Designed miniproteins, single chains. Designs and how they scored, part 3

Each design is a single chain, and the fold is of that chain. pLDDT is the mean over its residues in the fold that is shown.

## One batch from the design tools (miniprotein)

Design m70
Fold by ESMFold2-Fast:
Structure m70 (fold): chain A 61 residues (1-61)
Amino acid sequence: MELVKEVEEKLAKQQKEAGVYVERSDAQKKAYAEKLKKADIDAIVEKIKAELEQLRAAAAA
């Protein structure tokens, strides 16, 4: 789903602009990818949207 990719890119951009960009280790990326393969795309989109909202709240605080 292109939406997931777009939200991921937007989230990464906002994290970098806010100065809170955190890179995940290779192990964390692997575990995350495996979890995503087991969950459906809808769950992934919801998680990314939640992270984006948290970043907005953090930036506002």
Scores: mean pLDDT 65

Design m71
Fold by ESMFold2-Fast:
Structure m71 (fold): chain A 71 residues (1-71)
Amino acid sequence: MSEKEKREKVIEEALEKTREYLKENPDASLSQVARLTAKRAIELSEKNGIKDPTLVAGEAVRRLVEELERE
């Protein structure tokens, strides 16, 4: 599996877990959800041997914000 495919899977998994959290906690703030997404993305990146976990976390959070604020 390519590094690009690994990054995409990590981002998708982190976002999916965040979406489930939001279903159970609809009153959660954007900052809480962003922190949770970043933490999960870092943990998953490290587990999968990705070179830059913090970059992947930043991408996951950016994608989450775009998803939630997109009109």
Scores: mean pLDDT 80

Design m72
Fold by ESMFold2-Fast:
Structure m72 (fold): chain A 89 residues (1-89)
Amino acid sequence: MMKQLQDLAGRMAQLMQRMASLASGDLARRLVALTQRFLAARVTQDIDLFADSVAAARDLLKLPEVRAMPVAPEMEATVAEAEALLAQI
């Protein structure tokens, strides 16, 4: 469980950082903040922080600007994988 959470949190952080490089203004700031939250969840092994961060990522994927990014399908798949892991807890 914890290894899967850490692996997913790391992958989510990398995807958020890639999306942040494609964004500007408020969206870029939100993506950078979310990157830091996933990294914190990975380091602290905080399941609640990870779950909150996954929910925030799901909300960002509802934005048309985010959905238009080339990395969005990979992000959607990774969020779904994280949601499936959390459903097992």
Scores: mean pLDDT 84

Design m73
Fold by ESMFold2-Fast:
Structure m73 (fold): chain A 92 residues (1-92)
Amino acid sequence: MEEKYLELTRKFFDRLEEEVKEKGIREISEIFKLEEELVEEEKEKEDDEEMKKMIERAGAVAATALALRLIGDEIQEEIKKRQEEKKKLEEL
């Protein structure tokens, strides 16, 4: 059960990351909207209620992980910008 959950989470993460990159998505809300669409698509292929709940959880975890990555990337960009500004001030 856990191995299948991790495989689903990775599939959702990879697909979300690809779609975010292809569409140039920058807003966290758009990531969660895309997750809803992908989860619904996968749920329609399954008749097992337990499997549908696993798909929902895997999608939510994947979307959250990707959102945190984008926030982390934005923080890193801001840190880099502040370091460049500090370096310029030291040269004055």
Scores: mean pLDDT 76

Design m74
Fold by ESMFold2-Fast:
Structure m74 (fold): chain A 84 residues (1-84)
Amino acid sequence: MELEEALREAAREVAEASGVDEPVEVVNERVLEAVEEVGKKYNMESVAVSVVRLPDGRFRIRITAVDKETKEVIEVEVTVEPRA
């Protein structure tokens, strides 16, 4: 689905632009902002984001989005290496 790829791409771009020492809370807020913009474009009612820093320094990002009209729940996950 185009929406799922758009959500993953938005999250990936934000996380890849984040430094290796960036706080997880800051990365989470930026990813949420980016995926909310994607959600508006694809008529999503709500979006939620969870960001976790893995032991190897990568971010694991989970996104949950709810379609405004169909109420379908869309879940995507992406693991991203932060900018060196």
Scores: mean pLDDT 80

Design m75
Fold by ESMFold2-Fast:
Structure m75 (fold): chain A 91 residues (1-91)
Amino acid sequence: MVEEELERLGEKVRNGELSEEEQRLIEALREIFEIINRYIRGEMSEAEFERELGKEIAAKIKKLIENPEGVSEEEERELAEGLLRLAKERA
């Protein structure tokens, strides 16, 4: 699951065991989080946000920002899985 993959990446970072593929994955995740932060700061339009992350992921993040209490644990897991998939596609 997503948590296990993130824990394994963290262990490899600490041990200096990151492959080039895993380094690219971490860089992709960092880029995705910077895109989200730029959108939250109002530095990115909705159209740009949707182009960068895709409409489905962008919609889920917007929902979480607007009403975090209205998002279920299942929807949060789906978003985390979507973000990890997007990072793997960009890596």
Scores: mean pLDDT 75

Design m76
Fold by ESMFold2-Fast:
Structure m76 (fold): chain A 78 residues (1-78)
Amino acid sequence: EFGKATVRAVKQEDGTWEAEQVSSEGGLVAPPARGKDPGAAVAAAIRGMELLGFDVEGVRVLEESEDELVAEVVGRKI
């Protein structure tokens, strides 16, 4: 029913950010995504989740540094 995915955005050499899924609970799948900043990379991953048929209900930042952002995404399959 309700699940969560942990998404990690990491700053690349050229200053772009790459987001990838670290863990999943309840069958949530977050595809890899890229963005100009950590928020954009996580938002792109969430958009990918929505395209896969997941309804995203909430996002919270777990950890943040100059080179990394870890977020928890809560959602369910529709």
Scores: mean pLDDT 84

Design m77
Fold by ESMFold2-Fast:
Structure m77 (fold): chain A 60 residues (1-60)
Amino acid sequence: MSAELERAFAEALQRIWADPRLTEAQKVQAAKRLAEAYESFRTPEEVFAKAEEIIAELTA
C-alpha cells in the first residue's frame, strides 16, 4: 500500500478517537468499520470520506 494511504488511514483513526461526539463504544465501532474497508481504498480522499460517512451514521 502507498505511504499516502497509510498516513491518511492513521490520520482518520486519530480524528475518530479525538471526536467528542462519539462515545468510546462508537469510536471502537468506527475504527473497526474503517479498518474493514481499508482494502477498498485507492486514494486518501476515499479514506477521509469513509470516516466522515461512518461518523455521520453513528451520530445521526
Scores: mean pLDDT 81

Design m78
Fold by ESMFold2-Fast:
Structure m78 (fold): chain A 91 residues (1-91)
Amino acid sequence: AEREASLRRMQEAGLEGGKVALEAEKKSPELGEYVRRGISAAMVKGQLIGVEGAEVTERDVRRLIEAAEKGPEEARRVADELIKETEELVA
């Protein structure tokens, strides 16, 4: 079903982000923490959006991975933005 496919895509994106967080943590505990927080926010945001949330989660996870490659300051900025976007969706 469409919903099942969407949930599977979100799960796959979350797992990919989790792998990046584990690798980042080996180089910098701070970087790993920011990536984990961003991935958690992206996963929650996608679930709140529903069926179309998979595309959003994939985009948000990619955005965070790209930010992590630039370092902890950029990763923190993107993670904070994702958290804020998720909070605005709930409010």
Scores: mean pLDDT 84

Design m79
Fold by ESMFold2-Fast:
Structure m79 (fold): chain A 92 residues (1-92)
Amino acid sequence: SMLSVQGLINGARAGIRRGRQALDDGDYDSALRAVSGSLRLSERLLDLGHHDDALRLATETLRVAERVLRLRPTPRARRLVDRARDLIDRAR
C-alpha cells in the first residue's frame, strides 16, 4: 500500500530525485513541490518510529531546499529549509 514504510521511503527518494532534476532544469517551483512532498513522507516515517530513515531522507531533502534558497531566496524556500531542519532535529 502507499502507506507502507517501504512505500514512504521509495516515495521520498523519488521526490528527492525529482527535486534535484527540477533544480538542475531551473524549475524552482517544481523543486520546492518535490521538497514539500519528500518532507511530508519523511515526517510520516518519523511518526512511525523510523528515525534513521527519516533523518537520512530529510537530510538529502534539506540539501535540495538549501540550494533552491541560495539560487532563489523566497519565503517558501526558507520555510521548507526550516521545516527540514526541524525534522532532522526531531529525528536525532
Scores: mean pLDDT 90

Design m80
Fold by ESMFold2-Fast:
Structure m80 (fold): chain A 63 residues (1-63)
Amino acid sequence: SQQLQQLQRDLDKQQQQSYENFEKIAKKLGFSDEEREEMRRKVDRALSQYRDQQIQQLIQQIQ
């Protein structure tokens, strides 16, 4: 339980850092607000899938 909570916190941090890095890079490259929003939705979907996979893997290892 404590290990699962720690993993969730770590994944939340990684996801937020990924969003911040993406926004900085996209703005520097001159992407519009609309283009960045569309790309963010794609990144969010991929990160959510990765997060679910990591959590599922940990649960199987502990149980």
Scores: mean pLDDT 78

Design m81
Fold by ESMFold2-Fast:
Structure m81 (fold): chain A 82 residues (1-82)
Amino acid sequence: SMEKLSEQIIDLLEMGMAELAKMAFESFTDSLRQKALQQGNLKTAKRLDELRDKGLAAIDAGDVEATREVLEELNKLAKELS
C-alpha cells in the first residue's frame, strides 16, 4: 500500500539508509509519472517531476518531516490517478 511504502521510506531515512530511501522514492515517483503519462495527464506528470526533485533534496538533507510532506502529496496524486 501507499501508506506502507511511505513509512518504509521514512524508516530507511531514520536508519541512515539515505541511498535505499532514495531508490525506493525514485521507483515510486517513476511509477506514478508513467501512469500519469499513460493517461495523457501532462499537468500531473509535471507536478510529479517537481515533487520528485523536492523529495530527493529532502532525503539528501536527512529531512524526515519534509520527506513525509512530499510523500503525502504523492499519495494524494496517486489517488487521483487511480
Scores: mean pLDDT 86

Design m82
Fold by ESMFold2-Fast:
Structure m82 (fold): chain A 95 residues (1-95)
Amino acid sequence: SLSDEEKRELAKKLLEEGKKYLEQGKLEEAKKKYEEALKIFRELGDKEGEAEAKANLGEVYRAQGKEEEAKKYFEEALEIEVELGLERMKEGIER
């Protein structure tokens, strides 16, 4: 199996590939790449990567006209970003 660092590199590469497909209007190919990246980030507990993958999936669903699914992914991504922002603020106060 891949190391955690190799898995993170793979997930980042999958996000880049997904963005290229999205720019080309290849929505199903973009979705697949972002879903694969999301799975890896979740496995690693990489919350920043999870939020980015979810935001990108939201953009795919929005492009497909699936507004409710897009909203769900954007809201989940924002919740993670808010949580990470609060953790960073706490660290700044404790230093």
Scores: mean pLDDT 87

Design m83
Fold by ESMFold2-Fast:
Structure m83 (fold): chain A 57 residues (1-57)
Amino acid sequence: SSVIEGALAALGIGETEARAALHELGLVDPELGKRAREALDTGGLAAAREVLEEALR
């Protein structure tokens, strides 16, 4: 998904860009967006990245 790839790219830029991209992801895939945002809040950018990379498998 190009939306997931965009969110992964945003995670490489910073938290502000990551949060914006995860909000957009949540509009397309609410469950994935929720899990990635929860991961970001509890484990930081690395945890959010793991959730998104698993979704691409």
Scores: mean pLDDT 84

Design m84
Fold by ESMFold2-Fast:
Structure m84 (fold): chain A 100 residues (1-100)
Amino acid sequence: APSAAEKMRAAQESTLAAVREEMERHNVPEEVARRVLEIVRDFFDWLLANPDASAAEIRARQAEALARIREVVEDPELARGLETLLRVAAAEALRIREEA
């Protein structure tokens, strides 16, 4: 079976792909898309660096990532879609940690 780190990297790749598809549906400028993808990648990089992080710490980092996304994304529908994707990503991260 894949390791927790391998599962977390797979979740990062899957989330980045879903975020990219959501932004493509909204015709987001490439520069904004790159910033959003960087925010999502930074969230997962933090999870990989902190395998023992509590659910509360993961939720706090998720809230920080959502705040950063809202700073760069002005479209409310896109912001809601990205928020949903990041909430799903945080739930998957918690599930992976339960298996570790």
Scores: mean pLDDT 84

Design m85
Fold by ESMFold2-Fast:
Structure m85 (fold): chain A 85 residues (1-85)
Amino acid sequence: MAEEVVERLRERVELPEEVYERMGRAFREEYERLLAAGVDEEVALYTAVYVGAYEAYKAGASKELVERLLEVGFEVVDELLEERR
């Protein structure tokens, strides 16, 4: 799940690879942490999108790129959850 979200983001949003590495790590770590804490997978995925986008912001991504990461990130999560239903 986490890997598929990051892969689909790479296809739709242009970012430096270093930013994707940082974002993908933050996304995966938060997703795994929330699942280990007993949080619902859907809630964990959406929360991890916010954490990943914030990591991209800290790495120097513009506000416009962060807004696009949130938009596309939620779209990708929605698509993946729908594909599993």
Scores: mean pLDDT 83

Design m86
Fold by ESMFold2-Fast:
Structure m86 (fold): chain A 58 residues (1-58)
Amino acid sequence: SDQQIAQMQQMVRDNQADAERLRRLAEEEPEKRTLYELFAGGTETVVEILQKRIEELK
């Protein structure tokens, strides 16, 4: 539905922003860099899943 697509598009934007923030934290806190990079990667995977689902709903 159009509402589900709109909601998922918002989730894509929110998760992309979160991934960018996590990448910045990885640069700011080198002792936790690996953890932040792994979490950013997980968030980026969620974006990919959402984008595929949006395509399926079109």
Scores: mean pLDDT 87

Design m87
Fold by ESMFold2-Fast:
Structure m87 (fold): chain A 55 residues (1-55)
Amino acid sequence: AAEVRQQLLALRDEYLARVEQIKAETSDPKEAEALIAKVGAEANKQVLDLQRQVA
């Protein structure tokens, strides 16, 4: 049970790292926002899938 919670935290950590990477690699604010939105949607899907495995 605790392992799933740690995996959820890891997914959030990955999301934050990818957001920072996008900001560093993408000088364009509009492009960065679009990429961050995609990464956020993907992360949310992974979180929901993982939560359903435990529920």
Scores: mean pLDDT 78

Design m88
Fold by ESMFold2-Fast:
Structure m88 (fold): chain A 76 residues (1-76)
Amino acid sequence: MTPEDVARAARVASRFADPEGVARAVGTLLLASGVPRDLAEETQRRLREAFTRAGRDVEAVGRAAREITTETLRRA
């Protein structure tokens, strides 16, 4: 899974779920992709904060998901 795939999924999910729900879905996806639990949980927390700030700006949600996931995958 690439950061671009995660950004696209987060943009779609943001139409149907709150920021915490979208962040949790991405966290689950990272765990399924082999990212260590602690790192996935840290990433989920950062994503929740970023998605809350983005609100209804779907493109801002996508950018935050891509940037934060890129950092996480470099550390994994």
Scores: mean pLDDT 82

Design m89
Fold by ESMFold2-Fast:
Structure m89 (fold): chain A 89 residues (1-89)
Amino acid sequence: APAPLPPAEVAEYEARLRAREAELRAEFEARVAADPEGVREERAAFGEAYRARLAVEDSVDLHIDALVEFLGLDPETAEILRRLARQEL
C-alpha cells in the first residue's frame, strides 16, 4: 500500500483542490452559458461511457479517472486526487 500523506501535505492538497474547484466551477458555468446543449450532450456521452466501464471494473482509481476526464483536470491535479483518495481508504 502507498504510504499515507503527512497531515501538512494533506492540508496543502485540500487547499489546492478547493482553489481548483472554484476555478473549474467558473469555467464550467462559462461553458454552459456559451453552449448549454453541447455541454448536455457531452455529459450524456460521458455518463454512458462511465457506466459501461463500471460494469466491468469498479475501483477508486476508475472513479477518479472518470472525474478527471469529466472535469478536464490537469495531470497534476489528478495525481493529487488519487493520493487523497488512497489516504482516506
Scores: mean pLDDT 70

Design m90
Fold by ESMFold2-Fast:
Structure m90 (fold): chain A 107 residues (1-107)
Amino acid sequence: ADLLAAAEAVRRGEVDDATEAVLEAHAEEVEATVEAARRRLLSEAEVKAIEYAKKYKETKDEAAKKKAEEYLAKAQAELAKLSAEEKAARRAALADAVADTLERLAA
């Protein structure tokens, strides 16, 4: 019941305290869903920027840092070309992915 109500609230963008409590209780599954959805919604440059940033954080390899900065700059230039409608569609797709995960957990 609570998971299904939270899923509907997320889809509507109406996140109240009860919905936040459900999201916090399932934070690991929600975060994994957000990462998977981002990989589908992000450009190749955004994905590469994240991958190289993670490599730099773990290894302190300066070449990885330079690659992360190069891909981040490319990703930011690409994002600046997106319309408000395209940005809204990406946010809606992310909300749907989170809601789908909550519905799956309710089953």
Scores: mean pLDDT 76

Design m91
Fold by ESMFold2-Fast:
Order: C-alpha cells, then sequence, then structure tokens
Structure m91 (fold): chain A 86 residues (1-86)
C-alpha cells in the first residue's frame, strides 16, 4: 500500500541518519517532513508537498554542513524522499 511504502522509506532514511550519528530530534523532524510531503502529494497539494520536501532538504543540508552526513548519504536520502512523493 501507499502508507506501507512511505513508512518503509521513512524507516530507511531514519536508519541512514542514525548510523551517521544525527541527533534524534533532527531525525524526527525529517521523518515528519517526509510523511507530510507524501500526504500532501497524495492529496494533490503540490505546493504543500514541495514545501515539506524543501524543509527535509534544508535539515539535511544542515547535517551535511555540520559534517554529520556525507554528500553520498545526502544524495541517497534525497532520492528516498522523492520516492515517497510517488
Amino acid sequence: SHEERVERLVREVARILREAGAPEETIREIEEAIRRAAEKAAAGDVAGAIGAVLRAIGLLEDLLRAGIISEEQFREIARLILEAMK
């Protein structure tokens, strides 16, 4: 189902972030942004979906700038976020 697919993608993102040592609160914010993006996309709210994706990407950019995640991890997580929008 769509919900099972989204939760699988969210769990994979959380796994990558925890292995990288990201703060749990930041992981929770990214998970919520991904769920929001998927929910808005499913409802046909394109602007809301884009806003949620941009929030998740912004949080990931902060982690990348802090040296917590690598550029490869950033790209993989961004790919998973975009897959959650389908």
Scores: mean pLDDT 88

Design m92
Fold by ESMFold2-Fast:
Structure m92 (fold): chain A 63 residues (1-63)
Amino acid sequence: SKAAQKEGIKAGAQKIKEGASETDVKNVMLSRGVSGSLANKFVKLAKELGPEKAAEKIIAELD
């Protein structure tokens, strides 16, 4: 569901703030129902904008 994907993105953002590896960040998102392509898009955007702004932008696009 879109709600599960939004929660997955938020969990991924939190893991980045905690200093988790890219692999661990993706695994957390995938376990919560985020697709591999969306997880990859989020990680790339987080490197550019930071995890909070990246999460906000991706979540807005899920509507």
Scores: mean pLDDT 84

Design m93
Fold by ESMFold2-Fast:
Structure m93 (fold): chain A 81 residues (1-81)
Amino acid sequence: KLSEEEIELARMILMEAFRLVREEGLDPEEVLAKLEEALKDFPESFKKEVIDLFRRAVEEGWSLAEANAAVEALAAKWRAE
């Protein structure tokens, strides 16, 4: 069970990771490593779902807007407990 603050922090971390790939042109593998480190204190199951969403967004070539919509949907799912 995650607090609202933890969910919002993870949402911001994930969106920053997408921005680094899409706007700054960083290598997705390097950004993934940074994302895993940023989420190290989160529950393993939550971290896995966040990492999976990041990998899918990169693989499918999502725009930043598409990634944001998916992140908001994931955050809403976890706010529902």
Scores: mean pLDDT 79

Design m94
Fold by ESMFold2-Fast:
Structure m94 (fold): chain A 78 residues (1-78)
Amino acid sequence: DLQKKVQEIVGEAQRVMAEIYKENPALGGAEMQGAIEEVRRLAEESPEKGEEFVRKLKEASPEEALAYAKALAAELAA
């Protein structure tokens, strides 16, 4: 059931990022797609951290959400 939790987390992140992109298309569709992939990696390593990150995105402003996504991508790339 770990795989189902990862799929749920990724699906939720995809919905949140799609809403952010819809309202702020100038912020970049490529960044949105990259962020979704990084959330998948995070959730596969720790579903709890993945859920917390999605919650953080939901409460953030569009600018903060993009910054969080970029920070996560940078951390996972290091």
Scores: mean pLDDT 73

Design m95
Fold by ESMFold2-Fast:
Structure m95 (fold): chain A 85 residues (1-85)
Amino acid sequence: SRLKRLAEELEEARKELEEAIKKGDEEKIQESLGRISEVLKEAYEEDPSLFPLIKEFVGAIQEKDWEKALELLDRIVKELERRAA
Protein backbone atom coordinates (compact mmCIF):
# COMPACT_ATOMS: atom_id res chain seq x y z
CA SER A 1 0.00 0.00 0.00
CA ARG A 2 2.65 2.58 1.02
CA LEU A 3 5.05 1.45 -1.74
CA LYS A 4 2.22 1.73 -4.29
CA ARG A 5 1.46 5.31 -3.17
CA LEU A 6 5.17 6.21 -3.31
CA ALA A 7 5.37 4.79 -6.86
CA GLU A 8 2.34 6.89 -7.90
CA GLU A 9 3.77 10.06 -6.29
CA LEU A 10 7.18 9.49 -7.89
CA GLU A 11 5.66 8.91 -11.36
CA GLU A 12 3.65 12.17 -11.05
CA ALA A 13 6.76 14.10 -9.90
CA ARG A 14 8.78 12.53 -12.76
CA LYS A 15 6.20 13.80 -15.31
CA GLU A 16 6.31 17.28 -13.73
CA LEU A 17 10.12 17.27 -13.91
CA GLU A 18 10.05 16.16 -17.58
CA GLU A 19 7.65 19.01 -18.50
CA ALA A 20 9.70 21.58 -16.54
CA ILE A 21 12.90 20.46 -18.33
CA LYS A 22 11.18 20.72 -21.76
CA LYS A 23 10.07 24.30 -20.93
CA GLY A 24 13.43 25.32 -19.37
CA ASP A 25 11.56 26.40 -16.22
CA GLU A 26 14.30 26.48 -13.55
CA GLU A 27 11.84 27.24 -10.70
CA LYS A 28 9.63 24.28 -11.67
CA ILE A 29 12.70 22.03 -12.07
CA GLN A 30 13.77 22.88 -8.49
CA GLU A 31 10.20 22.39 -7.18
CA SER A 32 9.91 18.97 -8.88
CA LEU A 33 13.35 17.89 -7.59
CA GLY A 34 12.27 18.86 -4.05
CA ARG A 35 9.18 16.63 -4.32
CA ILE A 36 11.24 13.79 -5.83
CA SER A 37 13.80 14.04 -2.98
CA GLU A 38 11.05 13.68 -0.33
CA VAL A 39 9.51 10.65 -2.10
CA LEU A 40 12.95 9.01 -2.56
CA LYS A 41 13.74 9.57 1.14
CA GLU A 42 10.52 7.75 2.10
CA ALA A 43 11.21 4.98 -0.45
CA TYR A 44 14.73 4.50 0.98
CA GLU A 45 13.29 4.26 4.53
CA GLU A 46 10.86 1.55 3.33
CA ASP A 47 13.47 -0.32 1.25
CA PRO A 48 17.19 0.51 1.74
CA SER A 49 18.12 -1.77 -1.21
CA LEU A 50 16.99 1.13 -3.45
CA PHE A 51 20.10 3.11 -2.38
CA PRO A 52 22.27 2.25 -5.47
CA LEU A 53 19.56 3.51 -7.89
CA ILE A 54 18.95 6.63 -5.76
CA LYS A 55 22.73 7.31 -5.68
CA GLU A 56 22.91 7.03 -9.50
CA PHE A 57 19.95 9.43 -9.79
CA VAL A 58 21.65 12.02 -7.53
CA GLY A 59 24.79 11.71 -9.69
CA ALA A 60 22.78 12.30 -12.89
CA ILE A 61 21.17 15.42 -11.36
CA GLN A 62 24.59 16.78 -10.29
CA GLU A 63 25.84 16.29 -13.89
CA LYS A 64 22.57 17.80 -15.26
CA ASP A 65 22.11 14.63 -17.31
CA TRP A 66 18.33 15.02 -17.52
CA GLU A 67 17.79 12.06 -19.88
CA LYS A 68 19.59 9.68 -17.50
CA ALA A 69 17.85 11.21 -14.45
CA LEU A 70 14.38 10.65 -15.98
CA GLU A 71 15.32 7.07 -17.01
CA LEU A 72 16.55 6.30 -13.47
CA LEU A 73 13.31 7.70 -11.98
CA ASP A 74 11.30 5.42 -14.30
CA ARG A 75 13.40 2.45 -13.13
CA ILE A 76 12.79 3.36 -9.46
CA VAL A 77 9.01 3.70 -10.10
CA LYS A 78 8.92 0.24 -11.73
CA GLU A 79 10.97 -1.26 -8.87
CA LEU A 80 8.55 0.24 -6.29
CA GLU A 81 5.55 -1.11 -8.26
CA ARG A 82 7.17 -4.57 -8.42
CA ARG A 83 7.76 -4.59 -4.64
CA ALA A 84 4.23 -3.30 -3.89
CA ALA A 85 2.93 -6.62 -5.34
Scores: mean pLDDT 86

Design m96
Fold by ESMFold2-Fast:
Structure m96 (fold): chain A 83 residues (1-83)
Amino acid sequence: MTIEDLEELVRQIEENRGGEQDAIERELAAIFQELTPDLDALVQELAANMDSETARQKFIEWLKKESPLLYEFLQRLIQKNRE
């Protein structure tokens, strides 16, 4: 999968699946895990606790550089899930 495929997926999910937040979160986590092995540990840290400052910063910087759209979507998703 490419970053462009992910961006299209995120757009479609956000627009058409307003009621399926849990499915969206799991889908994104699985996709990020499949993208890179190095990212897997960072994604797990973010999803489980969002409290590893070093891991969060590294992941955020990578995402912001690779895809600003995915970065913004993930931030909104994390904020909404925590309420």
Scores: mean pLDDT 57

Design m97
Fold by ESMFold2-Fast:
Structure m97 (fold): chain A 96 residues (1-96)
Amino acid sequence: MAEEYREKGEKLAKEGRYKEAGEYYLKSGLINIEQGNFEKALEDIINAVKAYIKAGDIVGAEEAIVTGYRSVKKHLGEEKAQELMKAALEAYKKAL
C-alpha cells in the first residue's frame, strides 16, 4: 500500500538514489490521494519534489507537482488541489 512505497522512497533517499526515491514518494502520494488521505498525500508529494530537486531532476519535480495537483482536483476537489499546488511550489522554491 501507500506506506510501503513511502518506506521504499525513504530507503532509496538514504542510499542517495534521489530520482528513484522521488518516484516512490509520488506513487505513495497518488495512492493516498485516491484513498482520501490528503495530509499524507501532501507530505508524500512534497517529499517527491524535494527528492527530484536533490537528484537535479527539475522536470521530474515540476511533473510531480502537476500530477499531484491533477489527481487531488479529480479525487478531492479544486480547493484541496490549490492547497497542494501552493505547498508543493513553496517546497520547490525552497529546495532550489
Scores: mean pLDDT 90

Design m98
Fold by ESMFold2-Fast:
Structure m98 (fold): chain A 55 residues (1-55)
Amino acid sequence: SAADRAAEYAAKAVAAGKAGDGEAANQYGTMSVASGDDPEAAARASEGGKASGGK
């Protein structure tokens, strides 16, 4: 499950990067790493992304 989520976020990060959305690519990359190690940390990373207002 965690590995599957990490792979999914990694794919989204690559797709966002190809689309030219560096902020989304960075956020998904962070969530991929967090999901592979700790799925709970992915939720915290997501909150950080929202707080940053990053685009």
Scores: mean pLDDT 65

Design m99
Fold by ESMFold2-Fast:
Structure m99 (fold): chain A 97 residues (1-97)
Amino acid sequence: SELKEQAKNAIDKLIEEYKKLTSDERTVQLLTDIFDEVKEWIEQETDKERIEQVLNDFEEAIKAMKEGDLSKLQQSLQKITGIFGESQLYKLAQLAD
C-alpha cells in the first residue's frame, strides 16, 4: 500500500538524517537494526490509523533532526517499543546512552 511505502521511506530518511548528526558507526548500526524491525512490523500491520500515527511521528522526527534535535526521534521510538523483541529493546537502551 502507498501508506506503507511512505512509512518505510520515512524510516530511510530518518537513518539518513541521523548519519548527518553522528559518525558513530555503532549507534548508526543500532538504529538501523531497530528500524529493520519497524519495517517488518509495518509490512504485517493492518491498522491504517496506527501506521499513519507512526508516519506522522517519523516526519516530525525528521524535521527536528534537520535542526539538530534528536528528542522527537527518541519519543517516536519509545511509542513503538511494544513491537520490539527483547534484543531490539536492549539495542534501543544502548542507543539512548
Scores: mean pLDDT 77

Design m100
Fold by ESMFold2-Fast:
Structure m100 (fold): chain A 63 residues (1-63)
Amino acid sequence: SQLRLYVEDLTEEEEKELLKIYDKDGDGKLSDEEVLKLMKEADKDKDGYISPKELKEFLESKK
């Protein structure tokens, strides 16, 4: 998944949670638009990458 290019140490479980939030068409993958939305919401330091801490905080905010 291209998510691994932007998300440090992405686990399978975290990828499944992201799909649950953003995969609106149910195809089992994120589109470029969905990845961009994730980056805008989770990339708090605006460095173009999501750290494990940023991803954890983001996913906890969606529970």
Scores: mean pLDDT 71

Design m101
Fold by ESMFold2-Fast:
Structure m101 (fold): chain A 90 residues (1-90)
Amino acid sequence: MAEVEARLEAAARELDLEAQKAAAAGKYKEAAIKALEAARRAALALGLEETARKIEELLEEAKKSKDPEEAVRIALEAVALFAEGVEEKL
């Protein structure tokens, strides 16, 4: 368990770093998509299948959005859903 958690934490950090770099470059939609992909992968790895499904729906909405601010709002919603899913298991 601890090894899986450590690997998920490392993967999440790498994707967060890439999202931060994209945001700093003014690529907010790209940053939001990367954050959503990170949250979906983490949810699946933790067995949060319903949470992962909801995040996948939000990821598709963010990809279709032409407004970078909307994509960021969707990413924040997905991060909140992931946090709630993790808290329910702990």
Scores: mean pLDDT 73

Design m102
Fold by ESMFold2-Fast:
Structure m102 (fold): chain A 104 residues (1-104)
Amino acid sequence: EEEFDRYFRELGERVAKLLGDEGAGSTAYESGRVAYKEIKKNPEKAKEMAEKGKQLLDYFEKHRDEVLARVKEEAAKDPAGAAHRFAQTLGKAGGYKFYLELEK
């Protein structure tokens, strides 16, 4: 769990800095932890969920500026909800990616 906690702490810190919201960092950490545990409980779905998570992260890396611009627009309309929904999505994707890395 030491590597797990380090990975998700760093992910949470990056999300908090990205969105300017420390609560969003906590949301990303918790969502990632939950996603990782769910993958571990459902081995038959693990491969599919991990691949979808990787695709989401790859999309965010390629379209980072567009995604951030959209999140800022959504946050202007719904400051409390938009940042946390985005943090949940990033957290889950991080959990799937971490699982995929451990399988290799």
Scores: mean pLDDT 71

Design m103
Fold by ESMFold2-Fast:
Structure m103 (fold): chain A 89 residues (1-89)
Amino acid sequence: AEARAAEAAARELRREAERSKNPEVKRLLERGAEVLRLLAEGRYEEALELDERWVEETREFVATAPPEEVEELKAAVGRAQAAGAAAYA
């Protein structure tokens, strides 16, 4: 269940990244997808290290980016979370 949820969320983050025209949003979504891919593969130490960097970079982006770019990132992450939840059910 968890591995399927992580894989579904990762696939949606990759799709959202491909659709984004904002290079910073694209990069953050791609990194989020990689964290979830590592989790789905059971590579927990690598996933944790990458997640710590992703959280820091996302926090900095939210603090410094224009509000419309922050909302684009939040919406994309929200859709990926919904995809993961649907795959878990």
Scores: mean pLDDT 84

Design m104
Fold by ESMFold2-Fast:
Structure m104 (fold): chain A 92 residues (1-92)
Amino acid sequence: AAALRRELDHLRSELRGLEREIKFYEEMKKMTPEEVAEYLEKQGLRPELAEKFKAMTPEEHKKYLNEKIKSLEKEIDRVRQSISEVEAQLAA
């Protein structure tokens, strides 16, 4: 019981992290590649990603972000399934 509850807490924490990351990329989709690069550089965040975005066309930028969001959505679905399985085990 205690181990399953701890696993559930960890999975819920992972889910919250993935949901925050999706929101980050969705906000970046509202910006041009140049605006995103400037934002990341000003915040000191992910300098390699900022440099990549500077080299991207608007179409490449949109494709990159859409692929990242789709990957994260699949991971969220996996974590949600794991949560449901652990919750079922705790109810038994």
Scores: mean pLDDT 81

